# Designed miniproteins, single chains, continued (5): the designs that were tried, part 41

Each design is a single chain, and the fold is of that chain. pLDDT is the mean over its residues in the fold that is shown.

## One batch from the design tools (miniprotein)

Design m17399
Fold by ESMFold2-Fast:
Structure m17399 (fold): chain A 95 residues (1-95)
Amino acid sequence: SERALRLLEEFREELLKLNEERPLSPEELLALIEEAARERPEIRELLELLRRVLELQRAAVEDPSIQPEAEAEVLALAEELRARFSEELVNYVLG
C-alpha cells in the first residue's frame, strides 16, 4: 500500500507541474491518466477509478439526468477497490 500511495503522489505532482505551465484540458487529463495506468500496473485500477470519475462528471454536466446512475457506478467501483487495496488509497483517489 505504501508503494501504491507513493506512485499516486508522484503522478499527482506530475499533473500539478504540467498544470502550472498551462491549464490541462479534461481530454489531456484523461489521456495522461490512461498513459500512467499503462506505465504503472501496480496502481492501474486506482487510476482507472480516477479516469471513470472524471468521465462520469463530464457526462453528468452534459446530461444531469444520468447523475444518480453515475454516482452509483463510482460507489460500486470504489467499494470493490477498497476490498483489494485500502480505504485510504481509494479515498486519496476520490479526493
Scores: mean pLDDT 78

Design m17400
Fold by ESMFold2-Fast:
Structure m17400 (fold): chain A 85 residues (1-85)
Amino acid sequence: AAGSAVLSGLGGRPASAEVRAEVEALLQRAAEAAGGGTVTIEEEEPGVMRVTGPRDPAVGEAVGGILLLAAERGEGWPETLRATA
């Protein structure tokens, strides 16, 4: 089973390829640290990314934490995190 979370915070701006690659790398690292699994990211709207991964709550928490660290690296997101089961 898989869960998803929605990130917003780029102020309606599209994520750059570099930001997307950095976020994907950090998400994969977090998933590996939490027990392994595949995480995917899609931009649904400019500045709004959907993250899909394993439904393990520990993996979800680790992914959320790493996304906050990614925001500190320069893009100022995620401003809002939402998780969907």
Scores: mean pLDDT 57

Design m17401
Fold by ESMFold2-Fast:
Structure m17401 (fold): chain A 98 residues (1-98)
Amino acid sequence: SLAAARDRLIALVRAKVAAAGTGEAAAAETEAILERGLAAIERYPTLAEMRERLAPEELAAALWLRAQVLALNGEELPPAEVEELARLGEEIEREAAA
């Protein structure tokens, strides 16, 4: 479900942020990831363009934010983008564990 995908992405972003540090540093990294994701949605309308231009965590944030915007209009994220978001979650988890 979209809620489960959101909660997983939040957990993965938190793991990445925790690797950057605690307190103010962690908050700044979270904001930077989200800001890059928002800018990417406007600048790169297709999954292919985003995949070429964004880091995995930024692509994950962009796809999650796109899912939220679509949900407000009663629409669903395309299956290819859902699969990419799941794949990115696994990639971010693997990198955070290394």
Scores: mean pLDDT 68

Design m17402
Fold by ESMFold2-Fast:
Structure m17402 (fold): chain A 85 residues (1-85)
Amino acid sequence: STDEFARENYIPLVHALLNGDAETAARIIYEGAKIGGIELTKKNIKHVVDSVKTVVQGIFGKDPVIEETAEKTLEELKKLLGIED
């Protein structure tokens, strides 16, 4: 379930974002979207990543590493989804 996935993956996602691990962050977001029934498309993936970033920054403050990792996470999500320009 989405709630169970969120409870088990919230800390790993935060650690990934704080440590520049965009590949792990992208994988967690991708799996969470699948469990939540959210279709990730080239027009909504930025909004999804920005929403996750906003929640994390709201709790931990504005950190340049979170900002940079969120941008890289968007790139890694595009690769996972096979999204090209």
Scores: mean pLDDT 78

Design m17403
Fold by ESMFold2-Fast:
Structure m17403 (fold): chain A 59 residues (1-59)
Amino acid sequence: HMEETLENIKLLIRDIVERYTKEQAEKALDTIKAIFDQVYPELKEEIDKLREEALKKLN
């Protein structure tokens, strides 16, 4: 189910920003985006928003 997938992605992004340095988290978020854009193209816009919010928290 797409809602469950999106919630799991939110948890993963949160874990990354909590556990890594800013530079490491930015690289991890870019890598995850590249993978998810191909695996879950239907969630692209929602994942892009989550990435933008995460990057704001790292600043």
Scores: mean pLDDT 81

Design m17404
Fold by ESMFold2-Fast:
Structure m17404 (fold): chain A 94 residues (1-94)
Amino acid sequence: SMSKEELEKTLEEIIKELEEAIKANPDDELLRRMLEALKRLREGKEPEKAAEELREALIERAREHNAEAPEEEREEAIELARRTAEAVVRAIEE
């Protein structure tokens, strides 16, 4: 199981990657929403709302990135995004 210290380090690395992605795409609203949700989760601010916002942002990102993909690939990407958000929230709670 991931330790709380390892989890916090992983979150910091993800946050840095999102900040770099935003620098490359400053008008990408979904990346900013993901960053804000992750920062709130890390700080323990409104964790239920932050978890929901992370889930919604990841799902919207998957839809946007796969808008022209076949329906099966789009649905698979959306399901993966949902599971990723759930895994992150669960790891923080454990």
Scores: mean pLDDT 73

Design m17405
Fold by ESMFold2-Fast:
Structure m17405 (fold): chain A 67 residues (1-67)
Amino acid sequence: SSLEKEAKEAEDKAKELAKETEELYRKALQSTPEESRVLRYQAMEKAAEAGSYLARALKLKREAEAA
């Protein structure tokens, strides 16, 4: 169904954002204290976005199962 496809797309997007979050944390470890603070903040924002897509995927999967 289209719901299952949308759920998969949302899940894939969440995985990509999670990888970006990990890359930002990795860069933070190799950066100055000031740059590290900015990178960690950006990582937190990406993590929140990933969580949003994961929640959307979960909702769409439930709707697909009910249909």
Scores: mean pLDDT 86

Design m17406
Fold by ESMFold2-Fast:
Structure m17406 (fold): chain A 74 residues (1-74)
Amino acid sequence: MSDEELLEKLRKELEEVREKSLKENKSFQEFADEADKVAVRFLNENPELAADPKVREEVRRIVEEITEEYKKEK
C-alpha cells in the first residue's frame, strides 16, 4: 500500500516536471535528464524500495510513460 502511494507521488512529481518543461519550452533531452534526476532522487530517498528490482522496473516504466506523454504534447 505505502509503496504504491510512493510510486503515485513519483508520478505526480514527474507530471509537474513535464508541465514546467512544456511551459519553459525545454528540449526533450533536458526534460528527460530532469525526469531521470527525480527518479534517482526518489530511489535515494527510499533505499528499501531501491533494493527491490521489481520497484526499480516500475520506476523506469513510470518515467517512460511520462516522457512519452511529453513527446505527444510537444
Scores: mean pLDDT 80

Design m17407
Fold by ESMFold2-Fast:
Structure m17407 (fold): chain A 72 residues (1-72)
Amino acid sequence: SREEERRKRLALLEEAGVAPELQERLLDLPLPETAAILYALENGYPLEIVEALSRDSKEAAELLRELREKKA
């Protein structure tokens, strides 16, 4: 269900060390962008790769920059 999907994504973002305010914003992105970001964070891929994949999405790019700032 939608709610189960949301909980799983929240857990991944929390484990990756993403701030709660950014977690909610990421969940509002279209699923393809959100899934790519969550997969990268979960598996320790460099955010630079995810940024390149999200280049055509301004919203995703802005959130990725905030993730770097909050995770530091």
Scores: mean pLDDT 66

Design m17408
Fold by ESMFold2-Fast:
Structure m17408 (fold): chain A 73 residues (1-73)
Amino acid sequence: SDVQSSMDKLQQLAKKNNLKEEEIKKALEEGKKVQDAMDAGHPLTPEDLEVLRKAGYAHAVISVEKQKEKEKK
């Protein structure tokens, strides 16, 4: 299924990149700053795109963890 395929791929990417809670939080905070700049009309740099990509992975990892927590309740 589409959801399971995406979750497995994101977990593999997170494991390969050794993403920890601190790294996930940092990626989300940096992504939020870039998103706020976009909303203010600032042009994106290649570095900004990389930040958004990392924040996307972090968001997906957190979403997967929250879903697993709900399923165990």
Scores: mean pLDDT 65

Design m17409
Fold by ESMFold2-Fast:
Structure m17409 (fold): chain A 110 residues (1-110)
Amino acid sequence: SSLEQDVWDGVLQIQRGVARLVAKKTENPKVKELFEQAAKKLDQAIENPEKRRLLLLEAQVLVAEAEEEAGLDDQAIKTYQSTLKEAKKDPSAEDLVKRAEKNLKKLKEK
């Protein structure tokens, strides 16, 4: 395996672990739902290397939406901005980019 493949495996496993832990500990039902959806996308990414980039980006948008729902507006802005930088490099992520940009615009206008 290449270093790139090893880094992908590590990132997906860490991100999934964080999503599962937050979903288990949160008392906010909507935050729980969003992190459970993110963990499911990360499980799919681990099982399907050909789709892993898009699935990771989808999981990151779900995490940003959960941060926004939790009232962590500054953290949500940072997560959306980081995700958008990577998503804009991927033509298959066009719909995800539109969703993240719409959410980020509304959040910044508060």
Scores: mean pLDDT 87

Design m17410
Fold by ESMFold2-Fast:
Structure m17410 (fold): chain A 62 residues (1-62)
Amino acid sequence: TGVVSTNSSSGNYILVDGVRYYFDSDDVENGDIVKVEATSDIEEVNGKKVAKAKLVEVLGRY
């Protein structure tokens, strides 16, 4: 669970414990609070920890 950050080149992600969980959805906006489920192992790309995830539910919006 986390707050959505958007990036026009990579889509949506949430940051949890230094790991960016990237997921695809047209139904979320920057600042939404969402629950995601990891679909990949954590990998390091350019010194950053990243993983793939899927959207489970939107818990809240601003």
Scores: mean pLDDT 72

Design m17411
Fold by ESMFold2-Fast:
Structure m17411 (fold): chain A 76 residues (1-76)
Amino acid sequence: TEAAEYVAKAREAYEAGDEEAAIEYARLASQKAADTGDRAAVDDLERLAKEMAAAGHTEVAQAIAREVRAAYAAIE
């Protein structure tokens, strides 16, 4: 899905050290997942945020977790 493609881009940006791009792609993934009801993409994005937090990237993880919560709320 388009949401899953944005999750992949968020992971790629994070691995490249581009935290701003990772957050922006996560926001786009969240919006597309909310529009389409793609819970699997939101679950993958939540897992990415938890991986980032475990690696010590707390601020970027919190920003992405906020997008995850917004998507879950919109999907119902």
Scores: mean pLDDT 85

Design m17412
Fold by ESMFold2-Fast:
Structure m17412 (fold): chain A 67 residues (1-67)
Amino acid sequence: MLQEKADEVADALRADPSKAEIVRLAYNRAKEAGLSTEEIAEVMVRATKAKDEQEALEIVDEAAAKA
C-alpha cells in the first residue's frame, strides 16, 4: 500500500538522514518520467537502499522501462 511504502521511506530517512538527497533525486526523476504515484513510491523505497546518486538514477530508469 502507498502508506506502507511512505512509512518505509520515512523510517529509512530517520535511520540515515544523508539519504534525503538521493531519495529526492529519485522522486523528481520518476515524476519527470511520468511514473504513477504507486511506481514513484516503489522507486523511493528502492532509492533508500541505493549506495549513490547513479544507482538511484538506474532504479528510476528500470522502473520507467517497465512502465
Scores: mean pLDDT 78

Design m17413
Fold by ESMFold2-Fast:
Structure m17413 (fold): chain A 96 residues (1-96)
Amino acid sequence: MKAEEFLEEARERLSEFPLVSEEDRELILAQLRKLLELGYEELAKEYFEVVLELLKLLENDTEENRKRAEELDKEFLERIKPKMEKLYAELGITAK
């Protein structure tokens, strides 16, 4: 997938969520760009899909949506975040 195409689509999709600040949108996009530049397209997709699902749930604050958001937060912390941290450490992206 072309990084530029993915990031443009990601920016457009994030703009549909008025409760997300511009600063938070730019942080999400920066994380996606970093993963795509490193060639981790599947991890970038996985990260973005979780983010979008979480944002959709937060648009309509129901008990069901809160439970689903908690499940996605747990999945992010247990699966996606450790993968990203491990890859960044292995690539020497953290300060040496």
Scores: mean pLDDT 72

Design m17414
Fold by ESMFold2-Fast:
Structure m17414 (fold): chain A 86 residues (1-86)
Amino acid sequence: VDLKPGDVVIRFRLARPLSDEEFQRIVQALKENPIVGPLLLDISLDASRRTLTVVTKDGPGLAAEIANILADLGVRVVGVEVEVVK
């Protein structure tokens, strides 16, 4: 992803590794969400499958909305980091 100033990188630390099926369900849910979907730039999972990184354009309440979607899908989040690209 070619990151631009103002883009937001949100990293969710997960209680357990995600399966491929769980990751695909998350990708679909984020794309279909009317708040998150239009602002979504990238979604990735690290090699441990325990850190979900979501990159969005700037927008209000995105980290909270994404956390709610993850909770609704039964994904346990143990930490959240938000970074705004300079």
Scores: mean pLDDT 83

Design m17415
Fold by ESMFold2-Fast:
Structure m17415 (fold): chain A 63 residues (1-63)
Amino acid sequence: MTLEDYEFVLPADAPDPRTPEGAAWQRRVGEHFARSREAYEAGKDEETLRHLREAGFTPVPRP
């Protein structure tokens, strides 16, 4: 399935990045996002979706 058919859903209860817990969450997510971005720019939709799922995001089909 093509990446453009999906939206990235941020967890509704994502912690404030200004807290230590939020900073740790941002660091983990950022690492997966960096991999996802590289895969996306290379046209590797399957790898992009995999990295997003590993970051805790659920890609959902666009309405």
Scores: mean pLDDT 68

Design m17416
Fold by ESMFold2-Fast:
Structure m17416 (fold): chain A 89 residues (1-89)
Amino acid sequence: SEEMKEAVRELFKRVEELTGRDRVEIAKKILSLPDDLDEAIKELEESDDPFFQVLAYILKNIKEVAGEEKAEEFLEALREVAKEILEEE
């Protein structure tokens, strides 16, 4: 959904502003994640990066509260925004 993509864009912007981290490196990691939701969550949880650990926590909570389809929608929004960042001239 566009609303979910906008929320993800704001999240990436805030992380860059608050931490000084490179959006491109974050985007590359998101696009390297497995297609399977549970495998993607596991890879994020196993990351040494606190931001990716927080993303795993968010995805797990969406899955528990709103269901698997909504968590998959959020993960797809993360991938779409990551693609936008990498394709930005």
Scores: mean pLDDT 82

Design m17417
Fold by ESMFold2-Fast:
Structure m17417 (fold): chain A 61 residues (1-61)
Amino acid sequence: SSEEEQRLIDSAIEMLKSLTEGRSEEQKRAIAEQFLRWLSTELSPELLAKVREAVEKWLAE
């Protein structure tokens, strides 16, 4: 389960990188927030929290 969860998280981050290529930091944050909102309708709260943590780490880079 943890391996599958990590692959999902990695895929989400790679998708966000693709969606935000060439965007400003403000636009990247806005797009990431929209993406997380959409994921909140698809994922369990526990899995969403893990994805959110990974997104926040990526945004801090």
Scores: mean pLDDT 83

Design m17418
Fold by ESMFold2-Fast:
Structure m17418 (fold): chain A 70 residues (1-70)
Amino acid sequence: MAVGEAVEEADPSPLAGFEAAGRAGRRGGPGAMRELTREAQKVIEAGGVPTRARVVGRGDEALGVEVEGS
């Protein structure tokens, strides 16, 4: 029975860190969110898993982003 379509589970551990990064980016502003998304994608494309992400910034501005992969 294919109507329920529960076969799209290509969502490994990487997205757990990605969600945390997205939340931090929203707080840091649109630039921070975009950079976090870009860095996490690079980690995935390099064959890694983004396990930790944070906005490196102060106040209302993001100075950069950090994403760690394993």
Scores: mean pLDDT 53

Design m17419
Fold by ESMFold2-Fast:
Structure m17419 (fold): chain A 56 residues (1-56)
Amino acid sequence: MSREEARARLIAAASAATSRAQMGAVAHEARKLGLPVPEDGALLSGAELAAVIAAG
């Protein structure tokens, strides 16, 4: 999977996240790809986390 393909999947996952644990998992995977996600990324809304991942 390319980095851009992985980013697109993470944006979709963040937008679909309904729990803090799901948002935390998305933030963790985004950090593994080197995307600029804050340490409190799991406390963002799904839309906010998706926007941060899209901007990186």
Scores: mean pLDDT 73

Design m17420
Fold by ESMFold2-Fast:
Structure m17420 (fold): chain A 95 residues (1-95)
Amino acid sequence: SEEELRKELEQARRDVEGLEKFIQWYKENAPDSLKPKIEELEKINKEIRETVDAMEAAVDAGDFETARDLLEKYNELMKKASEIAKEIHEEILRS
């Protein structure tokens, strides 16, 4: 439903804000050896933002099929971002 998609969009906006705060913290606190991993995470974050913006546009246009496809893409990108963030966090803890 449109209501369900809008609730998921609101949650996605909150989750992206959280991810961006973690990325900023990693950039300030991680050793130089992790810079390539952080840059990879920043690229995925950019794609996540673009996907969320496209999802909002699709919902606003009444294109719920495209919005659902974009939600699936968003979930896959967030899973990848979470895995990279865990690797960065574990490496910081080992340092």
Scores: mean pLDDT 89

Design m17421
Fold by ESMFold2-Fast:
Structure m17421 (fold): chain A 98 residues (1-98)
Amino acid sequence: NVILELANKYGSEEDKKKVEELVEKRKHIQGLVDALEAGEISVDDALAGLEPYFTPEEIRAVRAAPTLSARQGALLDAAFNRIMELIKEAADIVNKAY
């Protein structure tokens, strides 16, 4: 991970730890998305694992969706938005460190 490597080279110990935490959160979200798309887990199982990362509005949107396909779509949209926010936060930390 280029962002993690840059944080390790130019960032403070606090910046490094923060970037590592953001990278681990992204990997966890990505792993649950991959498992869901592979049919290894249900939408409800994926949502249970992702609830700590989602807003109450995102959780409600997944639960309120009328079909399995719509629930999966809402969950994937929320997961994608969270991954993008985590990437931006990590990039912002690296950009401020040098």
Scores: mean pLDDT 81

Design m17422
Fold by ESMFold2-Fast:
Structure m17422 (fold): chain A 73 residues (1-73)
Amino acid sequence: MSTEEIAEELGKIKSLEELREASKKDRLRYALAGTLLRELHDYVANPKPLGKVLAKLPESVFEEARETYVPRE
């Protein structure tokens, strides 16, 4: 699966829950989506210029990730 295909699938995802479900749906997509979930976690902890794939995620997913992976306390 290409990076472009993953970016298109991410563009359809509106929440963290949907992203996690997408990672479970297909074994090959699971491995790739798992990597993206880790990259998203790293990104919300230390923001840097977005890679092509992460830039396709809607803002709501980033907001949920910040609340989930980088708790205020």
Scores: mean pLDDT 57

Design m17423
Fold by ESMFold2-Fast:
Structure m17423 (fold): chain A 96 residues (1-96)
Amino acid sequence: SAEEQELRRRAEEIERRLEELVKRIKELGNQSEDPELVKEITKELFLLIAAGGSVTLALRIIDNGGDLALAQKLVDDAERVLEQVEERIRELEKKL
């Protein structure tokens, strides 16, 4: 359906944004050996892994003709986490 196609498009866009954020986080880790920064980077990576898992589950639900409302919620939750991590990484980049 059109709703499934749009939700899949959003999920795939979130996956691409997650991959780009992981690259930015790795670059931050390469620029500093500060233990506090390493700890923060590790937390952010964990959150992105969890968000990626939510998107993967949403895509699986769509592919199996499952609960689209649940898939929508998983995509929305992943996007929220992505936006929060992106903002915190942007602030860390400004301090280096």
Scores: mean pLDDT 87

Design m17424
Fold by ESMFold2-Fast:
Structure m17424 (fold): chain A 95 residues (1-95)
Amino acid sequence: SIVDVVNDLIQQLQSMMPQMNPQSQSSVNDFISSLQTIVTDLQNGRISQEQASSVIITHLNQLQRTISRTSDPDVGNQVVQIIDNSISQLQTIRG
């Protein structure tokens, strides 16, 4: 489910945060807050699963660009891989 993908993504990002600089940590925390709002809207029926998936993928692409600009390459590459895996899972759910 989208909720399961989001929860797994949040856990993976949180595990990486101690290795991130403060600017990257701030961006990731803002992103996690946005994900929680999207999941709440999905659970309350304010948005469809297709809309939730599209918005999350858009935010993931934005986070990927931010991390690529602000993070150390070794940490950044690991975070980008987490993001790419999450996008692939969401695209599979979207159909």
Scores: mean pLDDT 84

Design m17425
Fold by ESMFold2-Fast:
Structure m17425 (fold): chain A 88 residues (1-88)
Amino acid sequence: VEAVLEAVRRIARATGKEEELVEHAEEAARKHKDPLLVAGEVAREMKRILGISDRTATLVGNALNLGALDGPAKLAEYADRATAALLS
């Protein structure tokens, strides 16, 4: 779960919405102990907070879900991929 929070902090820092995204990620982490469920809830909130398109949000969500399944090292890699998608 902490790796998911760190991934969200990385993405949020790049987008200028760090405080809002981190607050939602911490709430999701308190509600769910499963990293996959935390990643899914955070991806949903990213759509609303960042104002990104449904296509971009789907790509970000898929990257976070794959990272959550593969573990902390992969989660960092997928967070970087998600950040690239958000900024492109």
Scores: mean pLDDT 67

Design m17426
Fold by ESMFold2-Fast:
Structure m17426 (fold): chain A 61 residues (1-61)
Amino acid sequence: RRARLQQALDLVMQASKAYQEGNMKEAEKYIEKLSQVVGRPVSMDPSQITGIALRQVGDLL
């Protein structure tokens, strides 16, 4: 669903922001929440959380 995709994108943006601030634990928490939104486990490095990662989230949904 588009609504779920938008929520997932928001979580990815939050993870990216946390990573840029040096809070890797926070970034990992957002990725874990992203897994719940997409309905399956998602494993990726917080360093990948950028525009391209947003595209990958769409592929997961």
Scores: mean pLDDT 64

Design m17427
Fold by ESMFold2-Fast:
Structure m17427 (fold): chain A 119 residues (1-119)
Amino acid sequence: PLVRATVTYDVETGGVSARIEPLRPDDPFKATIPVREAREGDEVEVGPLEGPGYEHWKTEIVTVELNGKTYKGAVSIARKREGKTIHYVVAVGAPTYEQALALAGAAVDRAIEEMRKEA
C-alpha cells in the first residue's frame, strides 16, 4: 500500500501539523514508489511526487523499527511555500499498511527538521 503525509510548518509561530492518509488512485498527489521493502539504490527507482502547486524536492530511504523488526521504505517528497507557511508532502510505499504508517511517521520527523532549517 501507498500512504502520504502532509506536513505544514508556520515560520511565524513555529507551529507544526502533520496528517497521514492512504494515497488513493484519485488523490491529487501522484508518485511511482515500490510497495516492497526498500533495498539499497531504490531511491533511484522512485518517481517524483507530483501535486498541484508543489515541486518535487527529493527521494530518500527511511528506516523504522516496528515490533522488533527493522523496515526500510523508499520515499518521494514534494514541497511548496506560501508566505509564512512551508508545506511538505511525503509519499511512501510498503508491503503492509502498518509498515507504511510507521515509515511515513519517520519521514515526517525528518521533514519537520528540514522545514525548520528553511524557516
Scores: mean pLDDT 79

Design m17428
Fold by ESMFold2-Fast:
Structure m17428 (fold): chain A 94 residues (1-94)
Amino acid sequence: MVTVSVPKKVYQGEDMTITATNTSDEEVEAVSFEVRKKGEPAQKVVNAEWIDKTATATLKMTLPEGTYIVKVSVKLKETGKIVTAETETEVLAP
């Protein structure tokens, strides 16, 4: 199982840390984070690296105010399966 965690709210100009955790003992081949505005298909993809059972990426919040979907996609090496998890964050003007 994979989980993704972000702050519930972030102000423009602040750093947002995205954390993914994998509870599987299977080796991770690749991990990516996707940030997109809710209801829009456009996305920003951020690459990350696994350390132990976690991957983290820190983004300076330059996106406009609104509700954003943060999705993690993890490709497992042995099975080739892609496991995903999603959460929401709200970007607020200062």
Scores: mean pLDDT 74

Design m17429
Fold by ESMFold2-Fast:
Structure m17429 (fold): chain A 94 residues (1-94)
Amino acid sequence: MEAVLEVEVTPTSVDVRAIVEEGERRRGVAMLRVEAEKVTAELVVDAMERVIEEAEKKGYTVVEIRVSGEVSEEIKKAIEELAEERGIPLYFFD
């Protein structure tokens, strides 16, 4: 079954969710929220990798990454590199 990875970044938090979309219903199959004094590129990538791995262990394939919130250039680049390495389409939203 296919999942979409939704990533929301703020200066002090990262929320990563692997979501299955079944028509109008959305179901989280793996989720991780991390709070920090300052969110770093390493923290975001680690959180994303952990949620992707958990979803894969549950039999889901991540087919799309959607990123929203306040993303610095360093964080954006790190997310782009991860998406490219895994061959997953990546979209940034306001």
Scores: mean pLDDT 86

Design m17430
Fold by ESMFold2-Fast:
Structure m17430 (fold): chain A 93 residues (1-93)
Amino acid sequence: SVPADQILGLSAAGGTPEGVVAAIKERGAKALFVGDLSPENIAAARAAHEQLGVKVYVSAETPEEIAEVKRALPGATVDPMAAIGDGFDKAIA
């Protein structure tokens, strides 16, 4: 597992691929989390994975979003929140 302090998060304003790669190197991050699948964030996550080998985690909840992640970021791990969503109502007592 990757500790939370070693994960760099990308927002809708996530920056350039070069900027994200530089931030990962400076911070010593081991993983990247992508909460927004903007073209800029997809490009930055691809660059980080290809250049640095960092783990990429993506938030995706629908089959369509999961298919887009698999196409755009083949090495990414889909956030297991997608699997928890259907079970959450059954877990609440």
Scores: mean pLDDT 65

Design m17431
Fold by ESMFold2-Fast:
Structure m17431 (fold): chain A 98 residues (1-98)
Amino acid sequence: SEVREAARELLTLLLEIQVEGTPEKPAEEEVERARALIEPLAEETARALEEAGDEEAAEMLRRLAELLRELRAEGLPVPEIRERLRALQEELDARRLA
């Protein structure tokens, strides 16, 4: 439960950065901070969620961490990162309604 709550807080933080960020350096720094927090925590959190039976949440966190890792490797600018995060947010909203 505590792990699930931490995962929920991380997802909320990332979505807030996507909405409130600007295309300038401040937004880039916020995205980097979120990435630094999510990448190391996501795998451990995903494993705990799988053990608790929340396979969908685990998959979602792994996809998020992989997306952020891929975006860094490709050197994508902040506006593209925000656009991809927005697409993920829409998918998360769809799962919540199901």
Scores: mean pLDDT 59

Design m17432
Fold by ESMFold2-Fast:
Structure m17432 (fold): chain A 110 residues (1-110)
Amino acid sequence: MSPIVKEIEELVEKGYSVEDIIKNFLRLVGEHLGLSEEVINELLEIFEALFNGADPKEVGQRLGELAAKNKLPQILIDAITVAIGAYLSKMSREDIVEALKKMGEEIEES
């Protein structure tokens, strides 16, 4: 099992919220891809705004600016897109977790 997938499963077992699982997933992905703590923290702040009801268009703009400024790799942009899409589509907790686990596997095998 990939390290990212294992950590997601541990968070699920411990009863963490969907929002906390998404934030931890993005932190693990950012760390795996060698992003600075500052960039990871900015990414997580944007997601916290989304979880607090910020306009998805404004969130998308902030994420695009972060990605352009820091030259974020496409695989991370794909991971962000999956996380946002799953959350905004109001998928079940189980379906969100499975989407994040599949994305984590792709990132660690690429």
Scores: mean pLDDT 84

